# Designs tried in a protein design run: designed miniproteins, single chains. Part 32

Each design is a single chain, and the fold is of that chain. pLDDT is the mean over its residues in the fold that is shown.

## One batch from the design tools (miniprotein)

Design m1164
Fold by ESMFold2-Fast:
Structure m1164 (fold): chain A 67 residues (1-67)
Amino acid sequence: MKEKEEEDKELDEMLEEIMKFLGIKELSEEEKERMKEILREYKEEGKLATDEAIERARKAMEEAEKR
């Protein structure tokens, strides 16, 4: 059992919930990985408020969906 895999799983769940919440049904593999990296960085830098990290990720995903 690897700690990194557990964190990756949590980021995956967060990404899926954000996608569902925003109604984003399609993202390329590259965009998914990019969003996971952004979420990971926010979680590492913040870790005080997950809601804030989610909100920032939401805006980043809206930017990606805009194009």
Scores: mean pLDDT 65

Design m1165
Fold by ESMFold2-Fast:
Structure m1165 (fold): chain A 95 residues (1-95)
Amino acid sequence: MAAQLRAQGEADLEAAEKLLEEAEKLIEEAKKSEDLEEQKKLLKEALTKAIAAGILISGAAAFSDDKERVEKLKERYKELFKEIDELEKEVKEKE
Protein backbone atom coordinates (compact mmCIF):
# COMPACT_ATOMS: atom_id res chain seq x y z
CA MET A 1 0.00 0.00 0.00
CA ALA A 2 1.19 3.56 -0.72
CA ALA A 3 2.16 5.71 2.28
CA GLN A 4 0.70 8.78 0.53
CA LEU A 5 -2.77 7.17 0.35
CA ARG A 6 -2.67 6.27 4.06
CA ALA A 7 -1.59 9.83 4.97
CA GLN A 8 -4.43 11.21 2.81
CA GLY A 9 -6.97 8.98 4.56
CA GLU A 10 -5.79 10.00 8.03
CA ALA A 11 -5.79 13.71 7.12
CA ASP A 12 -9.32 13.38 5.70
CA LEU A 13 -10.55 11.67 8.90
CA GLU A 14 -9.07 14.47 11.06
CA ALA A 15 -10.73 17.09 8.84
CA ALA A 16 -14.05 15.19 8.99
CA GLU A 17 -13.91 15.00 12.82
CA LYS A 18 -13.39 18.78 13.01
CA LEU A 19 -16.28 19.44 10.59
CA LEU A 20 -18.61 17.13 12.55
CA GLU A 21 -17.66 18.88 15.82
CA GLU A 22 -18.34 22.31 14.27
CA ALA A 23 -21.68 21.12 12.82
CA GLU A 24 -22.73 19.65 16.21
CA LYS A 25 -21.98 23.00 17.92
CA LEU A 26 -24.05 24.85 15.29
CA ILE A 27 -27.00 22.48 15.88
CA GLU A 28 -26.82 23.10 19.65
CA GLU A 29 -26.81 26.87 19.01
CA ALA A 30 -29.78 26.51 16.64
CA LYS A 31 -31.72 24.55 19.30
CA LYS A 32 -31.13 27.36 21.84
CA SER A 33 -32.05 30.21 19.45
CA GLU A 34 -35.52 31.81 19.69
CA ASP A 35 -34.96 33.62 16.35
CA LEU A 36 -36.39 31.61 13.44
CA GLU A 37 -34.11 33.27 10.86
CA GLU A 38 -31.00 32.60 12.99
CA GLN A 39 -32.09 28.95 13.44
CA LYS A 40 -32.41 28.61 9.63
CA LYS A 41 -28.96 30.17 9.09
CA LEU A 42 -27.30 27.91 11.69
CA LEU A 43 -29.04 24.82 10.25
CA LYS A 44 -27.84 25.66 6.72
CA GLU A 45 -24.25 26.13 7.95
CA ALA A 46 -24.39 22.88 9.98
CA LEU A 47 -25.78 20.96 6.98
CA THR A 48 -22.98 22.31 4.74
CA LYS A 49 -20.30 21.18 7.22
CA ALA A 50 -21.99 17.78 7.70
CA ILE A 51 -22.07 17.16 3.92
CA ALA A 52 -18.37 18.09 3.65
CA ALA A 53 -17.56 15.69 6.52
CA GLY A 54 -19.51 12.88 4.81
CA ILE A 55 -17.52 13.32 1.59
CA LEU A 56 -14.22 13.14 3.53
CA ILE A 57 -15.33 10.05 5.51
CA SER A 58 -16.38 8.27 2.29
CA GLY A 59 -13.01 9.04 0.64
CA ALA A 60 -11.01 8.06 3.74
CA ALA A 61 -12.83 4.70 4.04
CA ALA A 62 -10.84 3.42 1.03
CA PHE A 63 -7.42 4.65 2.22
CA SER A 64 -7.36 4.62 6.03
CA ASP A 65 -6.07 1.57 7.95
CA ASP A 66 -8.21 2.64 10.95
CA LYS A 67 -11.51 0.99 10.01
CA GLU A 68 -12.86 1.38 13.58
CA ARG A 69 -12.39 5.18 13.40
CA VAL A 70 -14.11 5.26 9.99
CA GLU A 71 -17.12 3.30 11.33
CA LYS A 72 -17.41 5.55 14.43
CA LEU A 73 -17.36 8.67 12.21
CA LYS A 74 -20.00 7.16 9.89
CA GLU A 75 -22.27 6.52 12.90
CA ARG A 76 -21.67 10.07 14.23
CA TYR A 77 -22.44 11.49 10.76
CA LYS A 78 -25.70 9.48 10.59
CA GLU A 79 -26.83 10.72 14.03
CA LEU A 80 -25.97 14.32 13.10
CA PHE A 81 -28.10 14.15 9.93
CA LYS A 82 -30.99 12.74 11.98
CA GLU A 83 -30.72 15.71 14.39
CA ILE A 84 -30.60 18.17 11.47
CA ASP A 85 -33.73 16.59 9.92
CA GLU A 86 -35.61 16.73 13.25
CA LEU A 87 -34.64 20.37 13.84
CA GLU A 88 -35.62 21.34 10.25
CA LYS A 89 -39.09 19.89 10.94
CA GLU A 90 -39.35 21.90 14.19
CA VAL A 91 -38.33 25.11 12.37
CA LYS A 92 -40.91 24.45 9.63
CA GLU A 93 -43.66 23.98 12.26
CA LYS A 94 -42.77 27.37 13.82
CA GLU A 95 -43.34 29.08 10.43
Scores: mean pLDDT 81

Design m1166
Fold by ESMFold2-Fast:
Structure m1166 (fold): chain A 75 residues (1-75)
Amino acid sequence: SAQDQADARAAYELGKGLFEAGQYEEAARLFEGVIRRFPDSPVVAEAYRLLGEAYKKLGQYEKAEEYYKLAEELE
């Protein structure tokens, strides 16, 4: 729906802003929320990619690789 698209985009942009600010744990929580609530949203593939980047920054390399693979499978 248009509401779901708007909500997914807003949450994604907030997560991206937190990631750019170096708030990787908070960014990861927001990207996980986008994926859980809006799995069919156009931002989900990029949310998976940035979630992978966030976990890489947090030193969780195995988790990062899993999310990179999920992003690739969507596109």
Scores: mean pLDDT 87

Design m1167
Fold by ESMFold2-Fast:
Structure m1167 (fold): chain A 80 residues (1-80)
Amino acid sequence: SKEEAVEKMKEVAEELMKENGVPEEKIEELKRQADRALAAGASLEAIISALVDSAGSIESMSKEQVEELRERLEEILRET
């Protein structure tokens, strides 16, 4: 389901961001953003774009780490 896909996306984003030293507050903000987008009826593609853009705004995230996040989230979309 769409809700299950978003939950997996949040789990993958949290894991990757924790591995890269992102503060818990920033991770929780990103997870809340995903939940708000889902509640507003956004597509999975739109949710991925929003999460990737938010991750790219985090100083501790490199371009390569943001691209890895995009690839992992897009894999969830393909499997849904």
Scores: mean pLDDT 82

Design m1168
Fold by ESMFold2-Fast:
Structure m1168 (fold): chain A 80 residues (1-80)
Amino acid sequence: KEELLKKAIELIKKGRQALADGNYEEAVKYFEEAVKIAEKVHPSLTAEAYFGLSQAYKALGDRKKAREYYFKALNLIIET
């Protein structure tokens, strides 16, 4: 199961690289895949992926989804 966490970290890195390269739709796909792997096991990695989705959707002009994912990420960081 550590292998799945490594995969989630790798996908987050690929998503961040796609954001840096301006490949926003590709970044969304990487971050969505990272969320699916991490979402019930690792809150901090899931939050990082949600922040990535927020940034990617903001760059794509989807303010509603950008805001939604931003607050999803914050809830995971703040909630106990």
Scores: mean pLDDT 82

Design m1169
Fold by ESMFold2-Fast:
Structure m1169 (fold): chain A 75 residues (1-75)
Amino acid sequence: SSGIIQVYSSLMDTMRRGFSDGLSLSQMEQQIRTVGQQMGQQHNVPQSDLDRLIDVGVTMYRRALDTGVIQPPPV
């Protein structure tokens, strides 16, 4: 749904800004969960889909801290 895409885009934007600002994984996880819940509520995204998006975001940020770059998962 378009709502899932909008949540994903917001999480990507949040991670890019946090990475540029030097946020730790724990700080970014808090922001991903907050933004994810707010956007998920706004766009009526099912909680199971939202939980998966949040987990993917946290995993991507952890990998970015290891590699020095934020990369979307392969499609």
Scores: mean pLDDT 82

Design m1170
Fold by ESMFold2-Fast:
Structure m1170 (fold): chain A 58 residues (1-58)
Amino acid sequence: MSNEELAERVRERLLSWGYSDSTAERYAEAVRRGDYSILNGGQRRELLVVIDDILASL
């Protein structure tokens, strides 16, 4: 799975969990860049949970 594909799946998952468009886009952007430094520690931990959930669905 490419970073772009993973980013789109992360955005969709966060939107389904009730997150705002801006928050979902911020997480997706971090994944697309392969750079998590734009996120704080709590957001990075949450992103890992989202990624694990997506990968468990593959």
Scores: mean pLDDT 82

Design m1171
Fold by ESMFold2-Fast:
Structure m1171 (fold): chain A 70 residues (1-70)
Amino acid sequence: SGNEEALKSLEAALKENNEVVIRAGLKEALTVTDDEEVKKLLEEALRNASDIEKALELIRKAKEKVEELL
């Protein structure tokens, strides 16, 4: 499912702690998720991708929401 693909992308972003990987993972997660709350968190994380700590916090929240949908 799209949620499983989103989860994998978000976990990759969290593990690498790198802006390029974070942006790639967020963009992929946005294409495969249909949940409005998850989309909002991912879009905010993309806006803050240069602030690694804030981006990772938002990604963690998005991951928790995706896990609730599985």
Scores: mean pLDDT 77

Design m1172
Fold by ESMFold2-Fast:
Structure m1172 (fold): chain A 71 residues (1-71)
Amino acid sequence: MVRELAEKAAEAARKAVEALKAGDDAAARAELGKALEAAKKAYEAAEKDEKAREELLKRLKEIDEEVQAAL
């Protein structure tokens, strides 16, 4: 489930970036909220699994790079 939650967070973050590029600040804020919520759930799910935590951290780095590249 950590992978699904991390993918959900990444998808929401990408949608937020697209909304920002389109000038839709309301949609960007809503999608960022979804990304943060999914990331929290992924972190909690990874708490008991060291390998799942490493996978989550890698995915969060990818999200950060995508957001920075879009700015």
Scores: mean pLDDT 73

Design m1173
Fold by ESMFold2-Fast:
Order: C-alpha cells, then sequence, then structure tokens
Structure m1173 (fold): chain A 74 residues (1-74)
C-alpha cells in the first residue's frame, strides 16, 4: 500500500505540473486513501489544497491546508 500511495502522489505531482488540477486532486485523494498514515500525508494534503485552490474550490482547499498543518504538529 505505501509504495502504491507514493506512486499515486508522484503521478499527482506530474498532473499538477501540467496544470491538470482535477486529475491531481483525484490522485492525491487516492494516495491518502491507500495510506492515510503515510509520513507524507501532510505534504499530500498541502498539495491537495493547492490543486483545489487552483480549481476555485476554496473551502475544500482551506480544510486540506488545516489538516496538513495539524498533521505537521502531531
Amino acid sequence: ARAEALALFEEGERAFARGDYEKAVELYRESLRLDPEDPRAAQTLFKLGQALDKLGRTEEARRAYLEAARLRRA
């Protein structure tokens, strides 16, 4: 699961870099679903927030950023 979650995160990063923010959101969410306790979960949530913000989904982006900040302090 962890290796699969990492692969999905990396694909999400590539989608984000291409400006495919909807695809990035899907891939980041699937990465979090496969390994929610991954040490990169905070980073993945932050990237999810950035992709959601690019799509104008500001309230969902805010929630993702807050969850990322919470995990960084835990």
Scores: mean pLDDT 83

Design m1174
Fold by ESMFold2-Fast:
Structure m1174 (fold): chain A 96 residues (1-96)
Amino acid sequence: NLEEKIKELKERLSKLEKDDPLVGVLKAELGDVYYEQGKLEEAEKLYKEALEILEKELPSDHPLIAYVYRNLGKVYEAQGKLEEAKELFEKAKKIE
């Protein structure tokens, strides 16, 4: 099931323009799947890539940016990077 989701998300990503905010959304969803699999380094990379796109394409207070900050924070907690996780959770709290 998770492998099928990964394949579907990668296929959808291959069809989008690089500047489409949907690319950021799909990369965050792919990060969610890798996080569920315990693939923390892959999840971290995807969430960071999602943030780069969403921060360029959306207003800084957009809920999707807060969503990715929270999920990247969870990855950092799982990696034992507690200070980095705390900073991301604080960034998410500042977004309305």
Scores: mean pLDDT 85

Design m1175
Fold by ESMFold2-Fast:
Structure m1175 (fold): chain A 82 residues (1-82)
Amino acid sequence: SDEALEKAAEYFEKHYREELLEKEEELKKKVEEVKKKYPEDEEKQREEYEKLLKEELEELIKLFEELGFEEAAKEARKVLEK
């Protein structure tokens, strides 16, 4: 359920706020690089954004597993497999 992901997100916001902000800034930079690389190719931008989202989700799954949020990891995997 989405509840498992929400609980994990609340935990990270409370205990890892600085790390989450750094990751958000890194993701923003990656998005800007995609726009720079493919400035007028909306289809290619979408493909690259989908890849970035999958990579971020895979990293999030690993982090959930390392911290013992096994149910959140399972729910995140279901999103990745869609």
Scores: mean pLDDT 75

Design m1176
Fold by ESMFold2-Fast:
Structure m1176 (fold): chain A 72 residues (1-72)
Amino acid sequence: MRERVEEALKKAEEALKAGDFDTALRYLQEASRLVHELRAAGAPEEEISRFEGLIAKVGKPLGDRLLAEAAA
């Protein structure tokens, strides 16, 4: 499960670098779902916080882009 979160985050980051915001959003949503499953399975809060931090870091440019497109 942990490896799947890392893979999803890596793919989201690669998609952002390529300018594919739809694909990046999809992988970020998958990473968030997997983190939720990890928390439900009793993963340490330190590990959950680390992944949530990575999701937020990758998601910031995507969020800014989506808000700009919604305003247009």
Scores: mean pLDDT 76

Design m1177
Fold by ESMFold2-Fast:
Structure m1177 (fold): chain A 55 residues (1-55)
Amino acid sequence: KEKLIEALREAAKLIEEGKLKEAIELLKKYFGVELPEDASESEIRKALKEELDKL
């Protein structure tokens, strides 16, 4: 659980740094989230919140 929370924090940090593709890859690796490679910041943030709500 702690490791998953850290992954979500890292994804949020990548989004703030404009590293959207890295954020998408992180969410896919740890949560199996299927996002297109060109997903918008809004779509990535929504996926991040959905995964956080499941914890």
Scores: mean pLDDT 79

Design m1178
Fold by ESMFold2-Fast:
Structure m1178 (fold): chain A 71 residues (1-71)
Amino acid sequence: LLEELAKKNPNAAITAALMLRQGRSAAEIRDTLARIPGVDQETSDALAALVAAGVTADQIEEAVRKALAEK
């Protein structure tokens, strides 16, 4: 799921990772992602849910690197 979200919207995934490194909550991340052009509610909700479940910034950044390398 994380890799699919990073492939669908790498900018949303990277933004979530940066906010996690800053110590922001899943709710704050969800609200910020929803304001990014091209990010739908499903993507913002799914990324926030993964953050709430314990996904780390390092894991998100790795998923983005993998998605961009396959492009």
Scores: mean pLDDT 78

Design m1179
Fold by ESMFold2-Fast:
Structure m1179 (fold): chain A 86 residues (1-86)
Amino acid sequence: SEELLKKAIELAKKAAELAKEGKIEEAEKLIEEAIKLVEEAFGELTGEILEGLMLMVYSVKLLEGESEAEALAEAAEKLVKLLESL
């Protein structure tokens, strides 16, 4: 379970880096993989909550006028912080 969490954190960190580079599709795929690993480690509800929180951050940043790349990078960075608190 700790190994799955470490892998999810690494994927989320890489997703943030890719999003900053404008590689939106690649970043989204890594975020999906990270959430799936969290679901395997902690259950579907934990994964759904984290996905919902990440989507909320993304939506708020878009509303504040950030680009899709900037918003996704910040959402992925928030996901990293949430995963590190588990």
Scores: mean pLDDT 85

Design m1180
Fold by ESMFold2-Fast:
Structure m1180 (fold): chain A 87 residues (1-87)
Amino acid sequence: MVYLVVTVVVEPESAEELIERIKEVAKELGAEVISIDTVERDGKAVVTILIKVEEKKVEELKKRIEEVAKSNPGVYSIRIEEYVPSP
């Protein structure tokens, strides 16, 4: 199992639709959405999603999430990082 941290900066009115589409993609790939946090800064929504996924599906999940974000004109940036718990 791998943990992914997805950070998206998006127009506030687009945040809900983006989050739901990412949840759908995760569900299709058998991934678990552990947490979703949304913070508004300077008129933009910063959405952080923690997802747990099977190692063999990590690359497909990353690709599909990036495609979802890139298809949304309200998205300013997206970053996907593998989360490694300390130590």
Scores: mean pLDDT 83

Design m1181
Fold by ESMFold2-Fast:
Structure m1181 (fold): chain A 80 residues (1-80)
Amino acid sequence: SAKLEEADRLTEEGGRAYEAGDYETAAELLERAARLYEEALGPHDPRVAQVLAGLAGAYEKLGDREKAAELLARAREAAA
């Protein structure tokens, strides 16, 4: 699937941005990846849960605790 291939690529790039301390770029890339995974797999898939948890981590580093908590709740729902 072209969407899954792009989501995987964006997840890898987002992870690299996070490791580099570029949390704004990480959040942008991981949010795009989450959208593509949800479109391809639906909202209840372990890959959606994993990317949403990563995105929450990026928002925690940016100081957006409310957004991080919302994303962690979505990740929990996606894992169910």
Scores: mean pLDDT 89

Design m1182
Fold by ESMFold2-Fast:
Structure m1182 (fold): chain A 78 residues (1-78)
Amino acid sequence: AEAREHLERAARALEAGDIDAAAEHVAEALAAMGVLSEEEAREAAEELKRVAAESEEGRERVEAQVRGAVRLGLEKLA
């Protein structure tokens, strides 16, 4: 339930255009699933936010990656 809740929050953040929040929620979901440690999740979220801030192309890439992670994560948890 916890990981799914984080993925749903990431999806809502993407719909709102809040890429930073979406990256943080995806990282929290990965930590809840045991894929990453909490420190690794924080570092991953910061890297995604950095890439998204550098250019429009970087932002589009991060949006696509976050959307992919949400889709795959929700499929895995179903």
Scores: mean pLDDT 83

Design m1183
Fold by ESMFold2-Fast:
Structure m1183 (fold): chain A 71 residues (1-71)
Amino acid sequence: MLNEKRIKELEKLLATLEPNSPLRARVLTNIGNIYYQMGDFESAIEYYKQALAADPNNEQARKNLEELEKK
């Protein structure tokens, strides 16, 4: 309920942001974190990968992706 509304708000924000920006990477990481908290690890992984595509130096997305994929 609240998480779904938050994701939609962040997705709308993504549509207005420049590609390959640190802010875009942070928003993508935040969406990934919400999916992670919901137990949707597949969606979380996808958003963390997108965050790293926007900013390869995003440490939070990298660490979270490594934790989810190492199994």
Scores: mean pLDDT 82

Design m1184
Fold by ESMFold2-Fast:
Structure m1184 (fold): chain A 88 residues (1-88)
Amino acid sequence: SVPLLTPEQRQEVARILREAADKLKELGDEETAKIFENLAEQVERNPVEAGVLILALAVYLVSDKNAGNEKSAQVIEEALARVEEIAA
C-alpha cells in the first residue's frame, strides 16, 4: 500500500510549498511559483500519496535545472527535501 499523507502532514507540506513559492517569486520565477501555490492548495484540501507529490516536485526541479535556473532549482530541492522528511 502506498502511504497517504495525514491531514497534519498535508498542512505542513502546504506551508513548505507556499514558502517555496514566495522564494521563487523573489527570484522572478513566477511560473513555477504559481504552480507551487496551486499544488499547496490541492495538497491542503485533498488526500495525496507521498510518492506522487515527491515525483511531481522532482519533475519541476529537473525542469528548472535544465532551463539553467540554478537558484530556483535550489529552492525546489530544499522544498523536496523537507517534503521527503515529512513523508518519512
Scores: mean pLDDT 83

Design m1185
Fold by ESMFold2-Fast:
Structure m1185 (fold): chain A 106 residues (1-106)
Amino acid sequence: MAEEYGREAAEAAEKGDVEKAKKYGEEAGREAEKANTEEAAEEAAGGAAEAATAGERAGTPEAAEAAALAAEEAARGAIKSEGGPTAGAAAGVAAAGARFTAELAK
């Protein structure tokens, strides 16, 4: 579930679709938070990393911003997951990297 949302977020980010990237990032994070398991947190962290990578491949500031928003929302849910503090930390690092890339693209 969170893995599928992470993939959708990365695809939307590569296309510069800020609204969809943010929405799917939020859904990935929400699934991790609700499930409150290590597995769900790992899936959301994977989604955050995928979105961050999409930001690095982005050819426009819009795509970089979309990737950063998706990674930040997925990381937020992963960090709140009690079952996956290590995955939450990894998601946070990925989100920070995506944000840095988005700021450089401005």
Scores: mean pLDDT 75

Design m1186
Fold by ESMFold2-Fast:
Structure m1186 (fold): chain A 61 residues (1-61)
Amino acid sequence: APKSKLSPETIERLREEQARLTKEYGDLSEEEIPEEVLKRARAIALAAAGKSEAEVRRALR
């Protein structure tokens, strides 16, 4: 298992949050979704994929 700085519990919660965002905003066009929400969704996807915390934080900038 990849040893990321994020705990397995945190990754699981981020995965569930990604599912919530997809459910709530998935039917909207990307232009209708706030940029902050799109950045957060991308950051969550990176974290769930096992990317470093630094890459996740960059996605939120």
Scores: mean pLDDT 68

Design m1187
Fold by ESMFold2-Fast:
Structure m1187 (fold): chain A 108 residues (1-108)
Amino acid sequence: MNLVQEVEKKLDEAEEALQEGDLEKALENLKEALKLLEENPSLAENKELAERLVSLSNQILQKLVEEDSPLIPEALSLNHKVELLLQDQPELLEKSKEALRKILGESE
């Protein structure tokens, strides 16, 4: 099985669910993609894949915050896992942190 394609497929499914407004399905697919990256950390060195992960996790969190969803704590937990995967990518890590601060209404 091509692990890169499997992660990309989960991110595609999460993006489709987000567009459909199915935030539970979007979170579940994001969670599955993160599990694959945690089991295969070298895949997180792929800048395009990491950037897509950051963008998608922030978009899902933003919609959950806008809806005052009970899923916000789970989404925050997943965003923390994304940040742990980005320790060797300081520019993406800072971009993720800035987006999170803006979503939560914190000043920079």
Scores: mean pLDDT 81

Design m1188
Fold by ESMFold2-Fast:
Structure m1188 (fold): chain A 78 residues (1-78)
Amino acid sequence: SDSELMAKAVGHELLAEALEAEKDYKGAGESYEEAGKLYEELGDLETAKKLYEKAAEAYEKAGDYEKAEEARKKAEEL
């Protein structure tokens, strides 16, 4: 259900924030990206765009410029 997708999306967002606080920027990027995908499935494109932008920032901090560019492109496509 949409409520289950929402709970999963919020879970990934909270996990990403926790990983970012621990300076696990790769993990944070992956979790923000998963949250973005789930919000996109829910039709909340504004939140999905913001989460893909956060994923890109996390990937840049991790030194993964390829994944950062992919995440920015996903945000731009929304």
Scores: mean pLDDT 89

Design m1189
Fold by ESMFold2-Fast:
Structure m1189 (fold): chain A 100 residues (1-100)
Amino acid sequence: VKEEIYKVIEEMKKLAEQGYKEKRSDGLRKMGDILIKAAVESVGKTLEEMLEILRNALKEIKQALKEAKPGSDEETELAYRHAKIGIDYVEKLVDKKIAE
């Protein structure tokens, strides 16, 4: 479970970087929102439940990025920051749960 969760997080990081390079600003913004929702849903959950929440979030992220239209450089920078904050928050929650 631990290895699978980190693999999902790593895929999310790769998708954020790809979305940034392709300037998929709307998709990156949605990615941040999806990750914040997943983090909230993960509170009080087991690692197995967190894995399923993150797998569902990953599916939504892939769709959001695929459907995203290109934005400006400024919009992309802000959206990328938002997405990375979401990833970092999720990773910190997973790390904390594993340390317990």
Scores: mean pLDDT 86

Design m1190
Fold by ESMFold2-Fast:
Structure m1190 (fold): chain A 79 residues (1-79)
Amino acid sequence: SKTQQLINQAEQLLDQAESLIKTAKTDEQLREAINLANQALKLAMEALKLSETNEEINRAIGLALRSIGLIYEAESKLK
């Protein structure tokens, strides 16, 4: 489904963002992680709008919250 594709894409972007935050040595790498997490948040919100089941709704909300958390973490590490 379109919803599942959006969820999978958001998860992949968040995995990339989390990896960048863990390995980041520069502000540029942290800003790249923020951009990936913002893209994931947008996809998670779109998935939420298209969600037809409680499982899809819960997964989309979880991805949106994870996105916000990673944005906050990366921004907190910027100098």
Scores: mean pLDDT 90

Design m1191
Fold by ESMFold2-Fast:
Structure m1191 (fold): chain A 70 residues (1-70)
Amino acid sequence: SELEKLEAERQKLRDAGLQRLHDAMDDGVKTAEVVARIRAGETPEDRALRELIDQWAAGGHAGSRAIAAA
């Protein structure tokens, strides 16, 4: 199914974006740079992760609300 393929590709993009964020989390400067890229939607991965973070923020996730507000 085309829908299943699109959902799998979206998940892959989200996973790639989350991995970059996790890799940056040990450095506050790198974390701020990654968050800025996510908020700007510079890449398809950043845009997919931004959508996911906005959904989590709407659900009350404090960390996601901080990123959504940045």
Scores: mean pLDDT 73

Design m1192
Fold by ESMFold2-Fast:
Structure m1192 (fold): chain A 67 residues (1-67)
Amino acid sequence: SEELIRLIEELARAFKEGDIEKAKELVERMRELGYISEEEAEELIRAIEEGDADKLQRLLVRIHLSS
């Protein structure tokens, strides 16, 4: 999905810039649009809050491949 790819790119950018609030909003939008489950959203939010770039990237790749 083009929209999912765009959301993933925006999320990665927000995280890199330290905009944690925007990153969390993008995760919630992905959940609302049905691209990810509640469990996947919780995992993404946790990685964002932990500042774990490697975990975040791994989760985003998994989500992209499962879509």
Scores: mean pLDDT 85

Design m1193
Fold by ESMFold2-Fast:
Structure m1193 (fold): chain A 80 residues (1-80)
Amino acid sequence: SAEEYINKGKKLLEEGKYDEAIEYFQKAISLDPNNAEAYLLLGKAYYKKGDKETAISLFERALKIDPNNEEAKKLLEEVK
């Protein structure tokens, strides 16, 4: 399920395995393209790799799906 991929990706992200985390979040998005959390976490992984531009786009996508996502708002302020 998308949630299983998100949970696996979160663990990999915490372990600093950013490329592997990205793969799992992309799999989650493939199963559920309207999952704001998956876009948020994908953005965090890109930000950790130093790709701020991709992270900003992904956080903006998460906010378009869930405009009340406080974590996405905070992360956008941090990276812009």
Scores: mean pLDDT 88

Design m1194
Fold by ESMFold2-Fast:
Structure m1194 (fold): chain A 58 residues (1-58)
Amino acid sequence: KLLSLEELEEKIKELEKKIAEIKAKPVKSKEDEEELLRLEIELGVLQIQIAVLKSFPD
């Protein structure tokens, strides 16, 4: 249960790194824009899950 919270935090870091990498590109393809949108949605979902878990730490 607690390790799930840590896994979620690790996934968020990975998503944030990928988002930053795409945003750093001087020219973005359509595939990059679609990936960005997908990553941002997944990031939001994971943040909500972490917030819920942190509200009930035990």
Scores: mean pLDDT 76

Design m1195
Fold by ESMFold2-Fast:
Structure m1195 (fold): chain A 79 residues (1-79)
Amino acid sequence: HHMHMTPAEAVRRELKRIAELYGNEGLARFLEFLAKHSKNPKYQKELQRLAEEARAGADPDTVINRAAEVVEKELKDSK
């Protein structure tokens, strides 16, 4: 109910912080964690693919932006 900023901005900021602290490996592990907690198979699969791309050395900013969009869409669907 309470939020301190828009969901998209909050998710991007959190993922960027994780990437800065733990690198691509940490980002991938966190995305795998989000996938396990996703109840929508569409978003779960997309998050899992993004985790594999991060592990393969994909650009963190690209992965973060796509992951934030996926999480934001799932949050809107969950309402």
Scores: mean pLDDT 77

Design m1196
Fold by ESMFold2-Fast:
Structure m1196 (fold): chain A 67 residues (1-67)
Amino acid sequence: SSILEEIKRLYEILKHASSKVALSPEALALVGEAVDALKQGKYEEALELFKKAVEIVKEKHPEAVEP
C-alpha cells in the first residue's frame, strides 16, 4: 500500500514542520481537508491534499521540511 505509506510520510513532514514554524491558514485548511478525506477512505484525494500542504510549507519554509 504505497499510497498509505506516502500519506504517512507527508503527515510526518507536516507534523515536524508545525513544531518548528507556524503553518499558514491555507496549509492548515488543506491538512484538515486531507484528514477528512482520509477518514472517508478517499485515499487519492487525501494524498493530493497532503502533497499540496507540504508544497506550500516547503515554498515558505524549506528549512522546516524534512526530505
Scores: mean pLDDT 81

Design m1197
Fold by ESMFold2-Fast:
Structure m1197 (fold): chain A 98 residues (1-98)
Amino acid sequence: MEELLEEAKKKTREIILKVSSGSVYVIRAAVLKVVGGDKKEAKEAAEKGLELAKEALEEAKKKKEEVKSNEEGSKLLEMAIKDAESTMKTAEELLKEL
């Protein structure tokens, strides 16, 4: 039981960190676009943000099913899913403009 709980905590943390990383890349892409920075760098940042958000969304959906009985873990994964979907949408919109 304790071993499974530690593995669940570690995976949840990894998913949250991946969502956060994706968001940071998307913010970087948006800033580069606004200040007239390097278009290639902005595009690469948006693409990386999209990739990380997509991976995090898939992992969060899968892990949420496994931790359905854990209210706190389920809530954190629901927030991660919402944040990943938002990051994906913003990245896709940026890529259409770059």
Scores: mean pLDDT 81

Design m1198
Fold by ESMFold2-Fast:
Parts: C-alpha cells; sequence; structure tokens
Structure m1198 (fold): chain A 86 residues (1-86)
C-alpha cells in the first residue's frame, strides 16, 4: 500500500516539521519521497500500513484538523490524503 500526503498553504515552519517527520519515517525503514512546490508539500510513503501512519503523521506535525479541509481518496493500493491549511 502507498500513502500520498499532500499539504497546501503551508508556512515555512510547517514545511520544516513535515520534512523532519519524513526523515524520521526513513530512519524507521520506510521508503519516503518528498516533493516541495511553493507552499505545497507532498510526502509519498511506500509499503506502509495506512491506519498506523495517518495518526502518527497528524501527531508529528501538531495539526489540529479542526477547521481545515481534508480530502481522502482511494485508488487501488494508493491512499491520498490532502490537507488544506488555509
Amino acid sequence: MTLVLTFEHLSEEQIEELIKYAEELRKRGYEVEIEIEGDKLTITIKNVSVPLIIGEVLRAIGLELDGYKVEISFDGDTVTIKIDLS
């Protein structure tokens, strides 16, 4: 299973925290790719148990999802979570 996390309208501090989290996942043995496009950051995690990772990602970046726009989609073995922090 592949997890794609897309965050939009990030501050520089939020980008730095997400990069730190992605590096921690790599340290734990996950295959992690990071793409940065302006204030948008995409993290792709391969060969992951999605339910375990989702809660951990949200905790690591300190996001309270109250008031944010969150979209979750499934395409075969890929789960995409898009979070808009505007």
Scores: mean pLDDT 72

Design m1199
Fold by ESMFold2-Fast:
Structure m1199 (fold): chain A 81 residues (1-81)
Amino acid sequence: RPSREELERRVKELEEEIKKDPNNAQAYSDLAVAYADLGEFEKALEWARKAAEILDKQGKPREGAIVYTANALLAVGGEIE
């Protein structure tokens, strides 16, 4: 498992990628995973939802992958159940 410092660095890198390309749905998904690994499940779900919204606007049926990722984050953290 990555260290907290590595995860925080990854978050910054992904935020910079999103700032340069706001339509990079993969970066939003990766950021959601990084926040989940940090234990910040609310932020993880917010970023996963943003990734799904970008994919919807691009006409790509990949919401299932985003939803699956969000469900995995919930199972790990037990935030909702």
Scores: mean pLDDT 70

